# Ledger of designs, part 55: designed miniproteins, single chains, continued (2)

Each design is a single chain, and the fold is of that chain. pLDDT is the mean over its residues in the fold that is shown.

## One batch from the design tools (miniprotein)

Design m5997
Fold by ESMFold2-Fast:
Structure m5997 (fold): chain A 74 residues (1-74)
Amino acid sequence: SEAEEYIAKAEEALAAGDLRAAAEHYFQAGLVYEKEGNLEKAKEAYKRAIHLALEVGDEALVARAAARLKELMA
């Protein structure tokens, strides 16, 4: 699936040490899983995106991913 392609890109970015790219790819995977109705995998992807975005200080990405995660936990 498109979401699995983003997960693969995130894993490749992690292997290369590119935490920023990995965070963005996990966030994109979360959005795709959400559109597919796979809310469990969407939450997992958003949590990974938040963790990595915090490590690189990407406050905007933390806010975007956290907002999506909060909505899915409601």
Scores: mean pLDDT 89

Design m5998
Fold by ESMFold2-Fast:
Structure m5998 (fold): chain A 55 residues (1-55)
Amino acid sequence: SSALAELQAKLAVLQKQAELLREQYEKTGDEIHKKGLESTQSLADAIQARIDALS
């Protein structure tokens, strides 16, 4: 469905953002990157739960 495709596309973007934030946190140790990673991961988890509910 169109809704499922949109959620999958959003999840892919969030997963890429989470990976970049993880890399930045590993390099810098800066808590702003850690908080960004945690927020992005929470959003990705919520989108994944919605995909799972529709599948």
Scores: mean pLDDT 87

Design m5999
Fold by ESMFold2-Fast:
Structure m5999 (fold): chain A 65 residues (1-65)
Amino acid sequence: SALERAKERGQAHQPLIKEVNEIANEPDLEVQQKRVKELAEKYGAPVQELAASVSLLAGREIVVD
């Protein structure tokens, strides 16, 4: 079922979503930037897209190269 596959994909992305939220709550900007880079490498995700997501949740601009 397409619904079962969507739910299974949702479960597979839960660790990434959790880690993005944890990074957004990181008070140190340098540590936050480092964690965004590490998360991007770990999941093969675009660094800029993760940085944008964390920036929105943290309420501040997070720039990574």
Scores: mean pLDDT 73

Design m6000
Fold by ESMFold2-Fast:
Structure m6000 (fold): chain A 65 residues (1-65)
Amino acid sequence: SPPSAEQREELRKKMLEEFREKVEEYLEKEGLTPEELIKELERERSSFSDPEFVEELKRILEELK
């Protein structure tokens, strides 16, 4: 059977939290603003296979402003 909806949500939340931490680390290390990374994501939007994940990432970046 495929993973349960509850198991998928738990994994998704964990991955988003880990990704948020990595994004914050990346911005600090590179000296980039959230706006600059959002602009880069919008430029390369078509290269991403998961548009929902890209939108969640942009949401995280907007919250980091």
Scores: mean pLDDT 71

Design m6001
Fold by ESMFold2-Fast:
Structure m6001 (fold): chain A 61 residues (1-61)
Amino acid sequence: EFEKLKEEARQEVLDAVAAGASREEINLIISRGAKKLMEVTSLDEASKAAQEIAGEAARAR
């Protein structure tokens, strides 16, 4: 389900930020999450989800 995969991707990114992961590592995690989301939704929806998660990661630093 899209919402479940989006939440899993968000949690993975936030966990990485909390662990002190580099910007490059966080970007790779976001890209991987977006790729998984593209399997269940459109590119546009996956891109929006990835942008939302990236924004939250940036604010969490």
Scores: mean pLDDT 78

Design m6002
Fold by ESMFold2-Fast:
Order: sequence, then structure tokens, then C-alpha cells
Structure m6002 (fold): chain A 68 residues (1-68)
Amino acid sequence: MSEEIMEESRKELREALEKNKEKIEEAEKKSKELAEQGKKETDPTKSSALYVLGAGAVADAIVEAMKE
């Protein structure tokens, strides 16, 4: 029975990721853009904020993909 539960979980995750692939890729692009801005930013506080914002966007996209 545990194998069937694992198979269902893998299928649901795969389907959710495939359905939301474009949204996840868009979030990754935004994260990369914010990381580039962070690299160019000389203020370490602003730089760290840009990296955190980018990471949060990707995490939110993945979480929403799993909920749908």
C-alpha cells in the first residue's frame, strides 16, 4: 500500500508541476533578474533583500502549483 501512496504522490506532483511549468519558469526568470540586480547593488542590505524576494517568488510559485 505504501508504494501506491508514493506513486499517487509522484503523479500528483508531476501533473501539478507540468500544469504550472510556465508560471514556475516565469518566477525563476524573475528570481534571476533580482539576483542580477543584487550582484550590481553595492548596498549589502538592498542586495540581500533582492535575493530574498527572488527566492520567495520561486517558493510561492512551487507551493501554489502543488495546491492546484
Scores: mean pLDDT 72

Design m6003
Fold by ESMFold2-Fast:
Structure m6003 (fold): chain A 85 residues (1-85)
Amino acid sequence: DRAILRFAAEQLVGGVSRAESPEEVRAYIDAGLELMRALGASEELVARAEAALRAAWPQIDAAMRAGDRERAASVVREAFEAVLA
């Protein structure tokens, strides 16, 4: 579970750091959650990750609109780390 979550988080963070729009970030979030399922994460773990990312979305959106992809990527990483705590 922790290894799957960390791997999905690193893939999503990489995608977000290259994203050009909030819509691309949302697509990477959806892909990251689907990757967790494909790797055998429980639906409970996927739901917790999705909830954490949903709670973080206003910060991610604001960072992307400000052109701060590094901040958006950091917020995504922090959301996944909160699920692991």
Scores: mean pLDDT 82

Design m6004
Fold by ESMFold2-Fast:
Structure m6004 (fold): chain A 66 residues (1-66)
Amino acid sequence: SEELVEELMRETGLTREQAEEALRRAQAGEDPTRIATRLYLTRGWSPEQASRLGALLEEWRAEGRL
Protein backbone atom coordinates (compact mmCIF):
# COMPACT_ATOMS: atom_id res chain seq x y z
CA SER A 1 0.00 0.00 0.00
CA GLU A 2 1.03 3.63 -0.47
CA GLU A 3 1.02 4.19 3.30
CA LEU A 4 3.49 1.33 3.86
CA VAL A 5 5.78 2.63 1.09
CA GLU A 6 5.85 6.12 2.63
CA GLU A 7 6.38 4.75 6.17
CA LEU A 8 9.26 2.55 4.95
CA MET A 9 10.87 5.57 3.27
CA ARG A 10 10.58 7.65 6.47
CA GLU A 11 11.95 4.91 8.74
CA THR A 12 14.86 3.72 6.54
CA GLY A 13 15.75 6.64 4.25
CA LEU A 14 15.20 4.47 1.17
CA THR A 15 14.10 5.96 -2.14
CA ARG A 16 10.56 5.29 -3.33
CA GLU A 17 11.79 2.74 -5.89
CA GLN A 18 13.84 0.88 -3.25
CA ALA A 19 10.95 0.90 -0.77
CA GLU A 20 8.49 -0.34 -3.42
CA GLU A 21 10.81 -3.21 -4.45
CA ALA A 22 11.42 -4.29 -0.84
CA LEU A 23 7.71 -4.14 0.04
CA ARG A 24 6.68 -6.02 -3.12
CA ARG A 25 9.15 -8.81 -2.32
CA ALA A 26 8.00 -9.02 1.31
CA GLN A 27 4.33 -9.17 0.24
CA ALA A 28 5.26 -11.97 -2.21
CA GLY A 29 6.43 -13.97 0.81
CA GLU A 30 10.21 -13.48 0.68
CA ASP A 31 12.03 -13.55 4.03
CA PRO A 32 12.69 -9.96 5.27
CA THR A 33 16.31 -10.68 6.24
CA ARG A 34 16.92 -12.30 2.83
CA ILE A 35 15.41 -9.26 1.05
CA ALA A 36 17.67 -6.89 3.02
CA THR A 37 20.77 -9.05 2.39
CA ARG A 38 20.06 -9.31 -1.36
CA LEU A 39 19.57 -5.54 -1.70
CA TYR A 40 22.74 -4.90 0.33
CA LEU A 41 24.77 -7.20 -1.98
CA THR A 42 23.28 -6.08 -5.32
CA ARG A 43 22.39 -2.38 -4.80
CA GLY A 44 25.32 -1.17 -2.64
CA TRP A 45 23.16 -0.15 0.32
CA SER A 46 24.74 0.65 3.66
CA PRO A 47 24.76 -2.27 6.16
CA GLU A 48 22.79 -0.07 8.58
CA GLN A 49 20.03 0.63 6.02
CA ALA A 50 19.83 -3.08 5.13
CA SER A 51 19.63 -4.09 8.81
CA ARG A 52 16.89 -1.53 9.54
CA LEU A 53 14.90 -2.60 6.48
CA GLY A 54 15.05 -6.27 7.49
CA ALA A 55 14.00 -5.50 11.07
CA LEU A 56 11.04 -3.34 10.00
CA LEU A 57 9.75 -5.83 7.42
CA GLU A 58 10.00 -8.65 9.99
CA GLU A 59 8.08 -6.53 12.53
CA TRP A 60 5.38 -5.63 9.98
CA ARG A 61 5.00 -9.27 8.94
CA ALA A 62 4.59 -10.29 12.61
CA GLU A 63 1.94 -7.55 13.06
CA GLY A 64 0.04 -8.64 9.93
CA ARG A 65 0.71 -5.32 8.13
CA LEU A 66 2.22 -6.93 5.00
Scores: mean pLDDT 80

Design m6005
Fold by ESMFold2-Fast:
Structure m6005 (fold): chain A 109 residues (1-109)
Amino acid sequence: MEEARARVEPLIAALSDPDPEVRQRAAEELGRLGTLGEVAASAVEPLIKALSDPDPRVRTAAARALGLMGYRVAASALEPLRKATSDPDPLVQAAAELAIAAIEAQKAA
C-alpha cells in the first residue's frame, strides 16, 4: 500500500503538466489505481479539476478515472460529471455518462 501511495502523488502532480499527453496518461493511470479505494481518494479533487482541462483527451480520461473510483471515493464528482455530459466533445459526454452510471450503480449496491 505504501508503494501505491508513492505512485499516486507523482500522478497527481502530472495532472498539472504542460504536456497534455502527460496529463492524459496521469488521469488514465489514476483511474487504474482508483480501484484501490483509499489510495485514490486524494486524486478525486485533482481529477474533478481535470474535467475542465482544455484538452478533450484529458477531460475524457478524467471522467473515466472518476467512474472507476466508484461511489465510496468519487461521490463528490457526480455534479461535475453531470456538467461534463454537456461537453462539446462527444467522447467526453459519453465518458461522463458512463462514469455517472458506474458511480450510481455502486451507490445502489
Scores: mean pLDDT 79

Design m6006
Fold by ESMFold2-Fast:
Structure m6006 (fold): chain A 63 residues (1-63)
Amino acid sequence: MRLRVRVEPGKADEVAAILEAHGGRVLEKSDTEVVAEIPPEKLADVLVALSRHPGVTGVELLP
């Protein structure tokens, strides 16, 4: 499952670390965006963690 996370400038590294801590693989990282592949069994935990992070401005599930 791929996830696109929109982040505030300077927060991409913090968000990438959260995704990797939950077993995600970061595929792309920019100043305002992180794209990662998340194991389906970890997706709910990741979405909860991202919803509570002040640097996250948006989350999209990719096909």
Scores: mean pLDDT 83

Design m6007
Fold by ESMFold2-Fast:
Structure m6007 (fold): chain A 74 residues (1-74)
Amino acid sequence: MEELKERLEKIVDEIRARRKAMGLPEPSPENRAYLRDLIRRFTPPELKEIVDELLEKGYDPEDILTALSRILAE
C-alpha cells in the first residue's frame, strides 16, 4: 500500500515538473468535474483512498488519471 502511494505521488510530481519545464498551461478547471468522475470509474477500490488524498492535496485530476494509467499498465 505505502509503496504504491509513493510511486503514484512520484509519477504525478514528474508529470507536473515536466509540464512546468515545457511551459505548458495548467489543466482547465472547466473539465475537472468530469475528470474526477472518470478517476472514480478508473480507480481500483484499493487505490480510492490514495486518489482521494491526492485530490484533497490539490493535485490535478488529469495528472492523477495519467499516473494511474501508467501504474496499471505495468
Scores: mean pLDDT 71

Design m6008
Fold by ESMFold2-Fast:
Structure m6008 (fold): chain A 68 residues (1-68)
Amino acid sequence: SMLAEEMLENMKSLVDLARRNIDDPERVERLTEALIQLGELTKKAFPEYSEEVDKLVKEAEEIRREAR
């Protein structure tokens, strides 16, 4: 689905933005929260993309742990 692909691209953009702001833990926290919410909505609408969403969420959580 084109909409699911667009949602995944938006999540990837949030991951990239979090990486660029790794020196700003408060900003990374907000970006990660937004990504988790977007991911939950995406999995509810397109459960077939759950594995891809979970990978992006894990990547964001890893960035959040590294942020200081």
Scores: mean pLDDT 86

Design m6009
Fold by ESMFold2-Fast:
Structure m6009 (fold): chain A 86 residues (1-86)
Amino acid sequence: SRSEAMRLFGLGLGYLDQGDYEKAVEYFEKAIELDPNPPFETYLNLGKAYGALGDYEKALEQYQKALSLAPLPYVQTQLEQVQKKL
């Protein structure tokens, strides 16, 4: 359900904030599985978690998905930063 997806997304944000990037990825991916229309913030934060793990190719994919949903300057900046690592 969306309510469950939102709760899992919030848990992922908590792990991201405390530097537990592997758990952040796990919970963001679970949130995506439960939400038929994940908001751009889910992909943006999943990209941040992958970037923190050094998985720049997966981070780029998530930022591209976030940009397709919300073409915001902040999202574009995250994408450009990860492209510099490739």
Scores: mean pLDDT 88

Design m6010
Fold by ESMFold2-Fast:
Structure m6010 (fold): chain A 77 residues (1-77)
Amino acid sequence: GEAEALRRLAERLREEGLEELAELAERLAEALAAGDREAALRLEEELIALASSLSEEEQRRVLEAIARAAEEARAAE
């Protein structure tokens, strides 16, 4: 489901050298799997903030990866 899509996103981000974003995506997946809504919201906000701080090229890649992961998670339902 959603948590699995985020875990795959984290792996992709790590391969691109986006270590901090990968760590946040992994933690977000764990929070969602655990039902920890408070942690999930904070991690999502931090992910978005970091994505916005990246170079234009890196930011586009991150947003594409996020969109793809979300689409895959949605299709799995």
Scores: mean pLDDT 76

Design m6011
Fold by ESMFold2-Fast:
Structure m6011 (fold): chain A 60 residues (1-60)
Amino acid sequence: SEELEERFIDLLVELKEKGYEKEAQKLVDELYKLIDEGVDYEEALKKIVKEAEEILKKIE
């Protein structure tokens, strides 16, 4: 969904601004890997958004 895509972009920007650019890139790579493996786009995006949020939560 557009809302999940925008949220993912916002989370990637925040990770990069906090110095976690490598983690942000890994999330992008994982999203495309899931899509290539045949995971539904919406489900793949939900999973990656959740992982990004968990990383940011650990940073505090």
Scores: mean pLDDT 84

Design m6012
Fold by ESMFold2-Fast:
Formats: C-alpha cells, structure tokens, sequence
Structure m6012 (fold): chain A 60 residues (1-60)
C-alpha cells in the first residue's frame, strides 16, 4: 500500500527530526505520517504518538 509506505517514511523522518531537536519539523512529518497511515488502514504506534505529543508541546 503506497499510503502506508509513504506514511512509514514520514514517520521515520519525523522521529529523526525529533531526535535532532527540530520539534516543528517533527510535528509536520508525524502528522503527515498519521494521515497517510490512517488512509492505508493503519495507525501510528504508541511510541510515535508519544513523540508527536511531546513534539507538539515543545514546538511552541
């Protein structure tokens, strides 16, 4: 599924940005990953959801 593959790539990029302290970039990519994975019938894992939540809090 192309949406799932693109979502997985966006999730990996978002997690990498989070590790580098680019919280705004992490939020952008992880939200895109959530949308793409959901379109393909999947969801972000609990770990990625926690990273998204913390990145959203830190990006202010």
Amino acid sequence: DDDIRQGARAMRQGEELYRRGDYAGAVDHLRRAETLLRAGGAELGDGALEILREAEEAAR
Scores: mean pLDDT 83

Design m6013
Fold by ESMFold2-Fast:
Structure m6013 (fold): chain A 76 residues (1-76)
Amino acid sequence: SEAARLAELREAFELYADGRLAEARADPATSPEAIAELEALREQALRELAAARSVEEAEAIVERFLAEADAVLARA
């Protein structure tokens, strides 16, 4: 069902985002500013995913986070 797929995307995103943040925090080359920016992006994405009403909306939120997180890390 779409509801089950939406729940799966939320769970997978939380695990993925937590992993990316853990890696960034463990890397001495990553600035505290970049870590703070990634934390803010994660919190925003989690809030938006909690409110998401469709798989399409959830996928768009995930894709935006991936692009923004990659941009932050590329500058770090």
Scores: mean pLDDT 87

Design m6014
Fold by ESMFold2-Fast:
Structure m6014 (fold): chain A 77 residues (1-77)
Amino acid sequence: EARRRGAELLRETARRLRTADPREALLLVIGTAIDLVGLGLPEVAKRVMDEVVPLIEAGDLAGAARRLEELARELEE
């Protein structure tokens, strides 16, 4: 089930962001978007790039983690 795997991936990334440096956080989120495309979820990958990356670039890692958790919840609907 691609959506369930995508949701778990997003939650795992959110957990890792809470202990990551901003530079590592950006690479981590980009890697997550690539993995989401591989799962057949390019629309979710686009939302990660559009909604989460700007928060990381602004230094809002907590906001980025919350956005990833929100996207994960939407995928489980």
Scores: mean pLDDT 85

Design m6015
Fold by ESMFold2-Fast:
Structure m6015 (fold): chain A 90 residues (1-90)
Amino acid sequence: ASARTQPGPEEVIQAIADDTGVSVADVKNWVQQAGVELGYDAAHAAENLLTDFASGKLTNKQVNDAFVSIGVPEEYHKIILAQLKKFGVP
């Protein structure tokens, strides 16, 4: 099977940016900061958040609470969570 069938981190971040009207750079910063808030190291925070949320190791509440903690507007939380669930799905 082609590796192109799975949305990667950049594809998920782009989808969030497109749905929220926020820049890709700002969405990358939000996901990275939320990952740091969840206890991941800064170098891998975004990737670990995406992987662990998609695999069910992180709950919706844990990820949502992290985005609330870093100051992401509540109106975007539902969009972000929906797109993050698509990471790694074929």
Scores: mean pLDDT 77

Design m6016
Fold by ESMFold2-Fast:
Structure m6016 (fold): chain A 61 residues (1-61)
Amino acid sequence: GPLEEKARELIKKAQEALDSGNYEEAVKLAREAIQIASQDPSLEDLKREAYELIVKALEKL
């Protein structure tokens, strides 16, 4: 649904930011994905993926 599509797009952008060394942007985008995914219990896997991106970005800072 729309929330899943939005969360997936934000996760994709967060991954692209991480891959390009924009760690602060990766954290920001992943946090936005968590906010969207938190609105639907069926999106728990996407929420977890976004948390993993935050951890990876913070390890680089």
Scores: mean pLDDT 87

Design m6017
Fold by ESMFold2-Fast:
Structure m6017 (fold): chain A 55 residues (1-55)
Amino acid sequence: MIKIEVEEGEFVTNPLDVPATLTYTTENGKVYKKEVKPGETIYAAYKGTFTFEPL
């Protein structure tokens, strides 16, 4: 599992070379989950954390 802290407006590329589950937790406590491909770049609309877990 890889955890990355993100600021509003940041782009983060999936650091894993495999498909992963992204868990995005915003500073206000909202949680979003998405399956992401290797090399997929994700936009952080809010400050929070991205957690990548291999599928």
Scores: mean pLDDT 84

Design m6018
Fold by ESMFold2-Fast:
Structure m6018 (fold): chain A 79 residues (1-79)
Amino acid sequence: KKPVIVEVTGDLGDIPESAVRLAVKAVASKLTDPEEIEKKGTEAVRRVARAFGQPDAEVKVTVELTEDAIIVKVEVKVG
């Protein structure tokens, strides 16, 4: 399987970046379809945001497939 690289940007507030990275990497490591990774990745990040008291956080997940890696770009904005 290709290695998964997770890029986290935006304003996370009290949400740990490490928790977001771990949740997204766990999802992306089990899936091969970019659209499904984006969908399940978004769901995973929203679950992490709720766990840290930020249920209304804006979440955007996009996937870029390269020859050598699966790059998952995560943007979180606390409202």
Scores: mean pLDDT 82

Design m6019
Fold by ESMFold2-Fast:
Structure m6019 (fold): chain A 97 residues (1-97)
Amino acid sequence: SDERALLELIAKLAERLAEALRAGDRFAAEIELALLRMALAVGRLMAERGKLSPEAAEALREIERLTDRLVAALEAGDLEGAIALAEEIVELARRAI
């Protein structure tokens, strides 16, 4: 399903973001974060069109909140917090599949 494909993509992007952050690869981390935010924008559009189950829509809202917290952690220089938040996004997306 499109819903499953979106959640699998979100999990993969968040996993790659966590890996880039651990490697200290700032450019790769910025690219993976931009792609994650784009995938979340697609998810919002799918929700508006009624293409998400209520469970997937709730998971997407929570992932958006975690992504906002991750951006704030990066802006504060909290690398460990940003990595932990990326790992939480992976787990939440995988549970919603």
Scores: mean pLDDT 91

Design m6020
Fold by ESMFold2-Fast:
Structure m6020 (fold): chain A 90 residues (1-90)
Amino acid sequence: MEKERLELETELALIEMNVAVAETHLESILNSSKEEQQKELEQLKKYKKKAEEIAKRARELGDEELAERAEEVVERLEKLIKELEKKIKE
């Protein structure tokens, strides 16, 4: 359905923008308070779950390009989550 695809694309674009901001400011995030690091971690985990849902739904709709794009966003989020979790445990 065209409307659903547009909604998924719009949602993924917003997640991609937030991920790019987090990647750009990663050093600042890693040097913030543990409370701010935890808040950022929870937000990144929420984005990952949403990107995974978008990838699954895009595949169900036959939109392989959107699914692959969402999967790339999941991989970027996994890298950010690992770096932040490692810093929080230190």
Scores: mean pLDDT 87

Design m6021
Fold by ESMFold2-Fast:
Structure m6021 (fold): chain A 93 residues (1-93)
Amino acid sequence: SEELKELILWILYRNGGVGLASELLEELNRILEKLGLPRVSRATVYRLLRELEEEGLVERVEVPGRKEPVYRLTEKGIEWLEEWMKKHGITLG
């Protein structure tokens, strides 16, 4: 879902451009619950992150000794999200 990918990018941006898939899953589901929408699975978040990585909007960074990789917004991802926020009248709090 494009809307779910948009929310993932926004969550990453709000968190300083970085996040773990587990943290993104938890925060995404909190937002969805507040909107009265169904929760998503870990598998769904990993699929969406892979799609965003293929689109060049995020990158996956493996850190030696960590069980989970870090996902980071690319410059392209930041530019895309700034345009998306402008279109929707969203400002960072």
Scores: mean pLDDT 82

Design m6022
Fold by ESMFold2-Fast:
Structure m6022 (fold): chain A 74 residues (1-74)
Amino acid sequence: DLAARLRELADRLSELWKKGAPFEELQKVIEEAIKLLREAGWEDYAKLLESYLKNKDFKKAIELVRLAAQEAER
């Protein structure tokens, strides 16, 4: 279930980024992913994702959430 939720968030974030959505929309999805990762105990991923959000590195943010989804899939 964690993997499915992270995959959905990664897909949503990727679509918003491709469409040139405003920062506030991208931030909302990333913050949702950060919360989910923390609830799962994946604090290192959550902190790294917070860093990408702060630096507005949306490509790396998408890649990290996608990677976390793949790790959780197993």
Scores: mean pLDDT 86

Design m6023
Fold by ESMFold2-Fast:
Structure m6023 (fold): chain A 55 residues (1-55)
Amino acid sequence: SSQLQQQIQQVLQQIQRLADQYNAETDPARRAALQAQIEALGSQLTALVRQLQAS
């Protein structure tokens, strides 16, 4: 579905932005917070891709 494809693109863009922030960040606590956000979005991406492939 086009809606799932749009959601996948939005999640990928958000992951890229957080990854760029993570690579620029020097504070370990802030890096850990960014990593947790990337992992959460990665799980969401996996679920969306599965939904797209199952539909």
Scores: mean pLDDT 88

Design m6024
Fold by ESMFold2-Fast:
Structure m6024 (fold): chain A 66 residues (1-66)
Amino acid sequence: VSEKELEAEILVALGRMYVALARLFESKGDLEAAREMLEKAVEYARKAVELDPKYREELEEFERLA
């Protein structure tokens, strides 16, 4: 695994964590915090796709949630 591939994997994993945090904030009624978390998820997924295009489907999913 190249450093670039590993970095992309870490970035998309961070994006998934932000999606999970958004769900947690939604469950608490904090819609503003949930939206901020989804925006961060999309940002990290975009960076991952720039390094490894195999994550494009995950980026599209996160964009649909935001």
Scores: mean pLDDT 84

Design m6025
Fold by ESMFold2-Fast:
Structure m6025 (fold): chain A 73 residues (1-73)
Amino acid sequence: AKEEVTEEVTRLLREGRFEEAARLVLEAVKKGILSKEEAKEVMEEAFRRVAPELTDEELERAMRFGEETVKEL
């Protein structure tokens, strides 16, 4: 479950679909698939995986969106 969510979040971030990535993480916590702690780990791992494939501008947007998502957990 955690790895499957990480892979999907990574894919959405790679496609620039930041709102959908955040929604997926928040819904996974709401449904009890992930704890808040696991959700933060998923976000960190997804950013690590996608960072080499993003431009500096895309990476900045993704990181800001991740920070806002973590605050809402």
Scores: mean pLDDT 78

Design m6026
Fold by ESMFold2-Fast:
Structure m6026 (fold): chain A 68 residues (1-68)
Amino acid sequence: MSKEEILEKAKKAVEEIQKTLSEEDAKKLNDIFEEFSKKLKEASDEDIPKLVNEFQRKVLQILDASAK
């Protein structure tokens, strides 16, 4: 999967999740996406899976925090 395709899928997921969050948590999620986007653009192909895993973990942390 290309970096462009990964970013497109991540952006769509973020936009859908943001609809279910408070404005504050939606902004935190957007910040996580921007950090991921920057890191992904600079990453070697070998590091992409680790960055995707880290991004998914951070998204889940926001969702867990917003539930409590």
Scores: mean pLDDT 80

Design m6027
Fold by ESMFold2-Fast:
Structure m6027 (fold): chain A 68 residues (1-68)
Amino acid sequence: SAMEEEKKKWELGTALDYINKVLDSASPEFRALARELAEKAKREWPEVYEEGLKKAEEALKEYEEQLK
């Protein structure tokens, strides 16, 4: 179980790094869509990807802070 959780965290970390790079050059429209999709996914699948959704949401908030 520990190995499975570690692998999942690594996959989430890689995905977040990719998302951060995309958001860094993303259009306002894409950023808005990504935020909406993250909120919807968290609502629909809270138990499955709770950690992933939380980190993705934090990445989106950080990106928005950067753009102000």
Scores: mean pLDDT 63

Design m6028
Fold by ESMFold2-Fast:
Structure m6028 (fold): chain A 100 residues (1-100)
Amino acid sequence: TREEEVKKLYEEGLKALSAGKYEEAIELYRKVAEDPAASPRQKAEALVEAATAYLKLGKYREAAEFLRRAAEFLREGSEADRAQGEELERLAEELLAEAE
């Protein structure tokens, strides 16, 4: 199913990330974040992992952008999701400060 495909993309992304294939991991996570079958939580989780891959590549601005996108998806979630989103926004600001 499409939901099984989303889960598989996320798992493939984690494997790529663990193997140091950061650009491949980012592409896989972007596919999860762009898939309409993915929940807001799944999209946020994929974007956070993509931000991790960008950090491994030294791309602080791209990492910050993806954390902000993740926070947007968490805005409509539970109180815990919203709190996580606020922390991701804070982390994004810290990364932007370090980028220069």
Scores: mean pLDDT 87

Design m6029
Fold by ESMFold2-Fast:
Structure m6029 (fold): chain A 60 residues (1-60)
Amino acid sequence: VMTFTFTFSSAEAASSVAEEVSKLYPDATVTVDGTTVTVTFSGTPEKAIALALELIGKQL
């Protein structure tokens, strides 16, 4: 299980990213709490790494 937590500059950005992640990775568990997005993968680390890179880009 791989869990990633990212904090964004706005709640709207967090919600937008969460929607994109859920669409691209339907097998992931995505939780949004204000400006924070938490994503959990039960499978292969490759998906988690790809998501982490996308979320880092969106956070900036």
Scores: mean pLDDT 73

Design m6030
Fold by ESMFold2-Fast:
Structure m6030 (fold): chain A 89 residues (1-89)
Amino acid sequence: SELEEEERKNREELRELGRELVEELREEDKELDELLAKGEISQEEAQQRVNELVGRTLARLGDALDRSLERLREVRRRLEEERRREEER
């Protein structure tokens, strides 16, 4: 069904986003380790950068979940309207 396809697409998109977010966190951690080893940043500055990235990551995930839910609601609304039209024939 169209609803099942949308649910599958949403799960795949969220899974892919999750992988991308984990890779971004991993790359930031690696960069911060290199900068700390060189003495170019403080531990406090590194922690602040991690906190900011985590905050942005959570915001992006929240936005993606909201969009996913809205798409499912629209598909459900459309299917319900189509079902109602069939019943009125």
Scores: mean pLDDT 82

Design m6031
Fold by ESMFold2-Fast:
Structure m6031 (fold): chain A 74 residues (1-74)
Amino acid sequence: MKIYTSKKGDVTYILYTDLDGEEHYLAIKKNAAGEWEILKRLSKEEFKKNSPDYVEITTGDGKVEKKKIEEVLN
């Protein structure tokens, strides 16, 4: 599974696909305890508006790949 991430300030925007093939869009932030917390569950359009032109893809083996946001979102 590939997880797509983008950063804007302290907030990380995540797109992931679950086992049923459903896409999830999250805004997360690392709290004072060093744990990731969900700030907001986003629509696809909200995610697109908050993402830079490019997102990083992290694979399960730690490989990072840079893609344009339009290659990830239609």
Scores: mean pLDDT 68

Design m6032
Fold by ESMFold2-Fast:
Structure m6032 (fold): chain A 86 residues (1-86)
Amino acid sequence: MAMEYHGKGVELFAQGNYEGAIEYFDKAAALSENAETLKNRGEAQFKAGNYEGAVKSYEKALALDPTNEDAKRNLKEAQEVLAKKK
């Protein structure tokens, strides 16, 4: 179920397995798309160095829940990293 895949993604993220975390967050989102799963997916993408993917995931999370303060903060951080790389 989506919540079970989400939980496995969180566990893998905590272990530093960001690629594995992204895989399980993708499975969770495919079954039930929600702001928390997309935010966590963005965090895993950011840690994996996929800043453009992180921005996309955070923007999608905010489209579902505009009040998610963690997603707002993390989106700004990912955008700032991308701005520094140019």
Scores: mean pLDDT 83

Design m6033
Fold by ESMFold2-Fast:
Structure m6033 (fold): chain A 62 residues (1-62)
Amino acid sequence: DERKELAKAAARLEALRRAAEYGEVLSVEVEEVDENTLKVTAVTSAATLEMTFDVDELLERL
């Protein structure tokens, strides 16, 4: 599903942007919580961030 792949890419980009404020980004993992919800875990040198994104909201803002 191209729509879901695009949403995952958008979620990674937003997560990277937020995580970069804390420090060096070491890893980013995207998990599907349900059909319309993505959870992104970003590990930085300073903190681990967990962020939740709605697929429809991500795609509508692109």
Scores: mean pLDDT 80

Design m6034
Fold by ESMFold2-Fast:
Structure m6034 (fold): chain A 64 residues (1-64)
Amino acid sequence: SEEERRRLLEEAREILRQAVKDNVPEEKLLEIHRLVEEASGYLAEGDLEKAREVVERARKLLEE
C-alpha cells in the first residue's frame, strides 16, 4: 500500500538520521547508508517485504 511504502521510507530515513546524530563509526554509517539505499530500491519496485527486511537489518545494525 502507498501508506506502508511511505512509512517504511520514512523509517529508513529516520534510521540514517539517527546514525548521524549518534555519531556512529564511519564504516557503520556507510553500511547503514547502503542498506537505506537498498530499501529505497525495493520500495520503488513495490517489494514491501524485502524493503521491510532491509530496514530491519539497518535498525539492528544501528542498535549494535
Scores: mean pLDDT 84

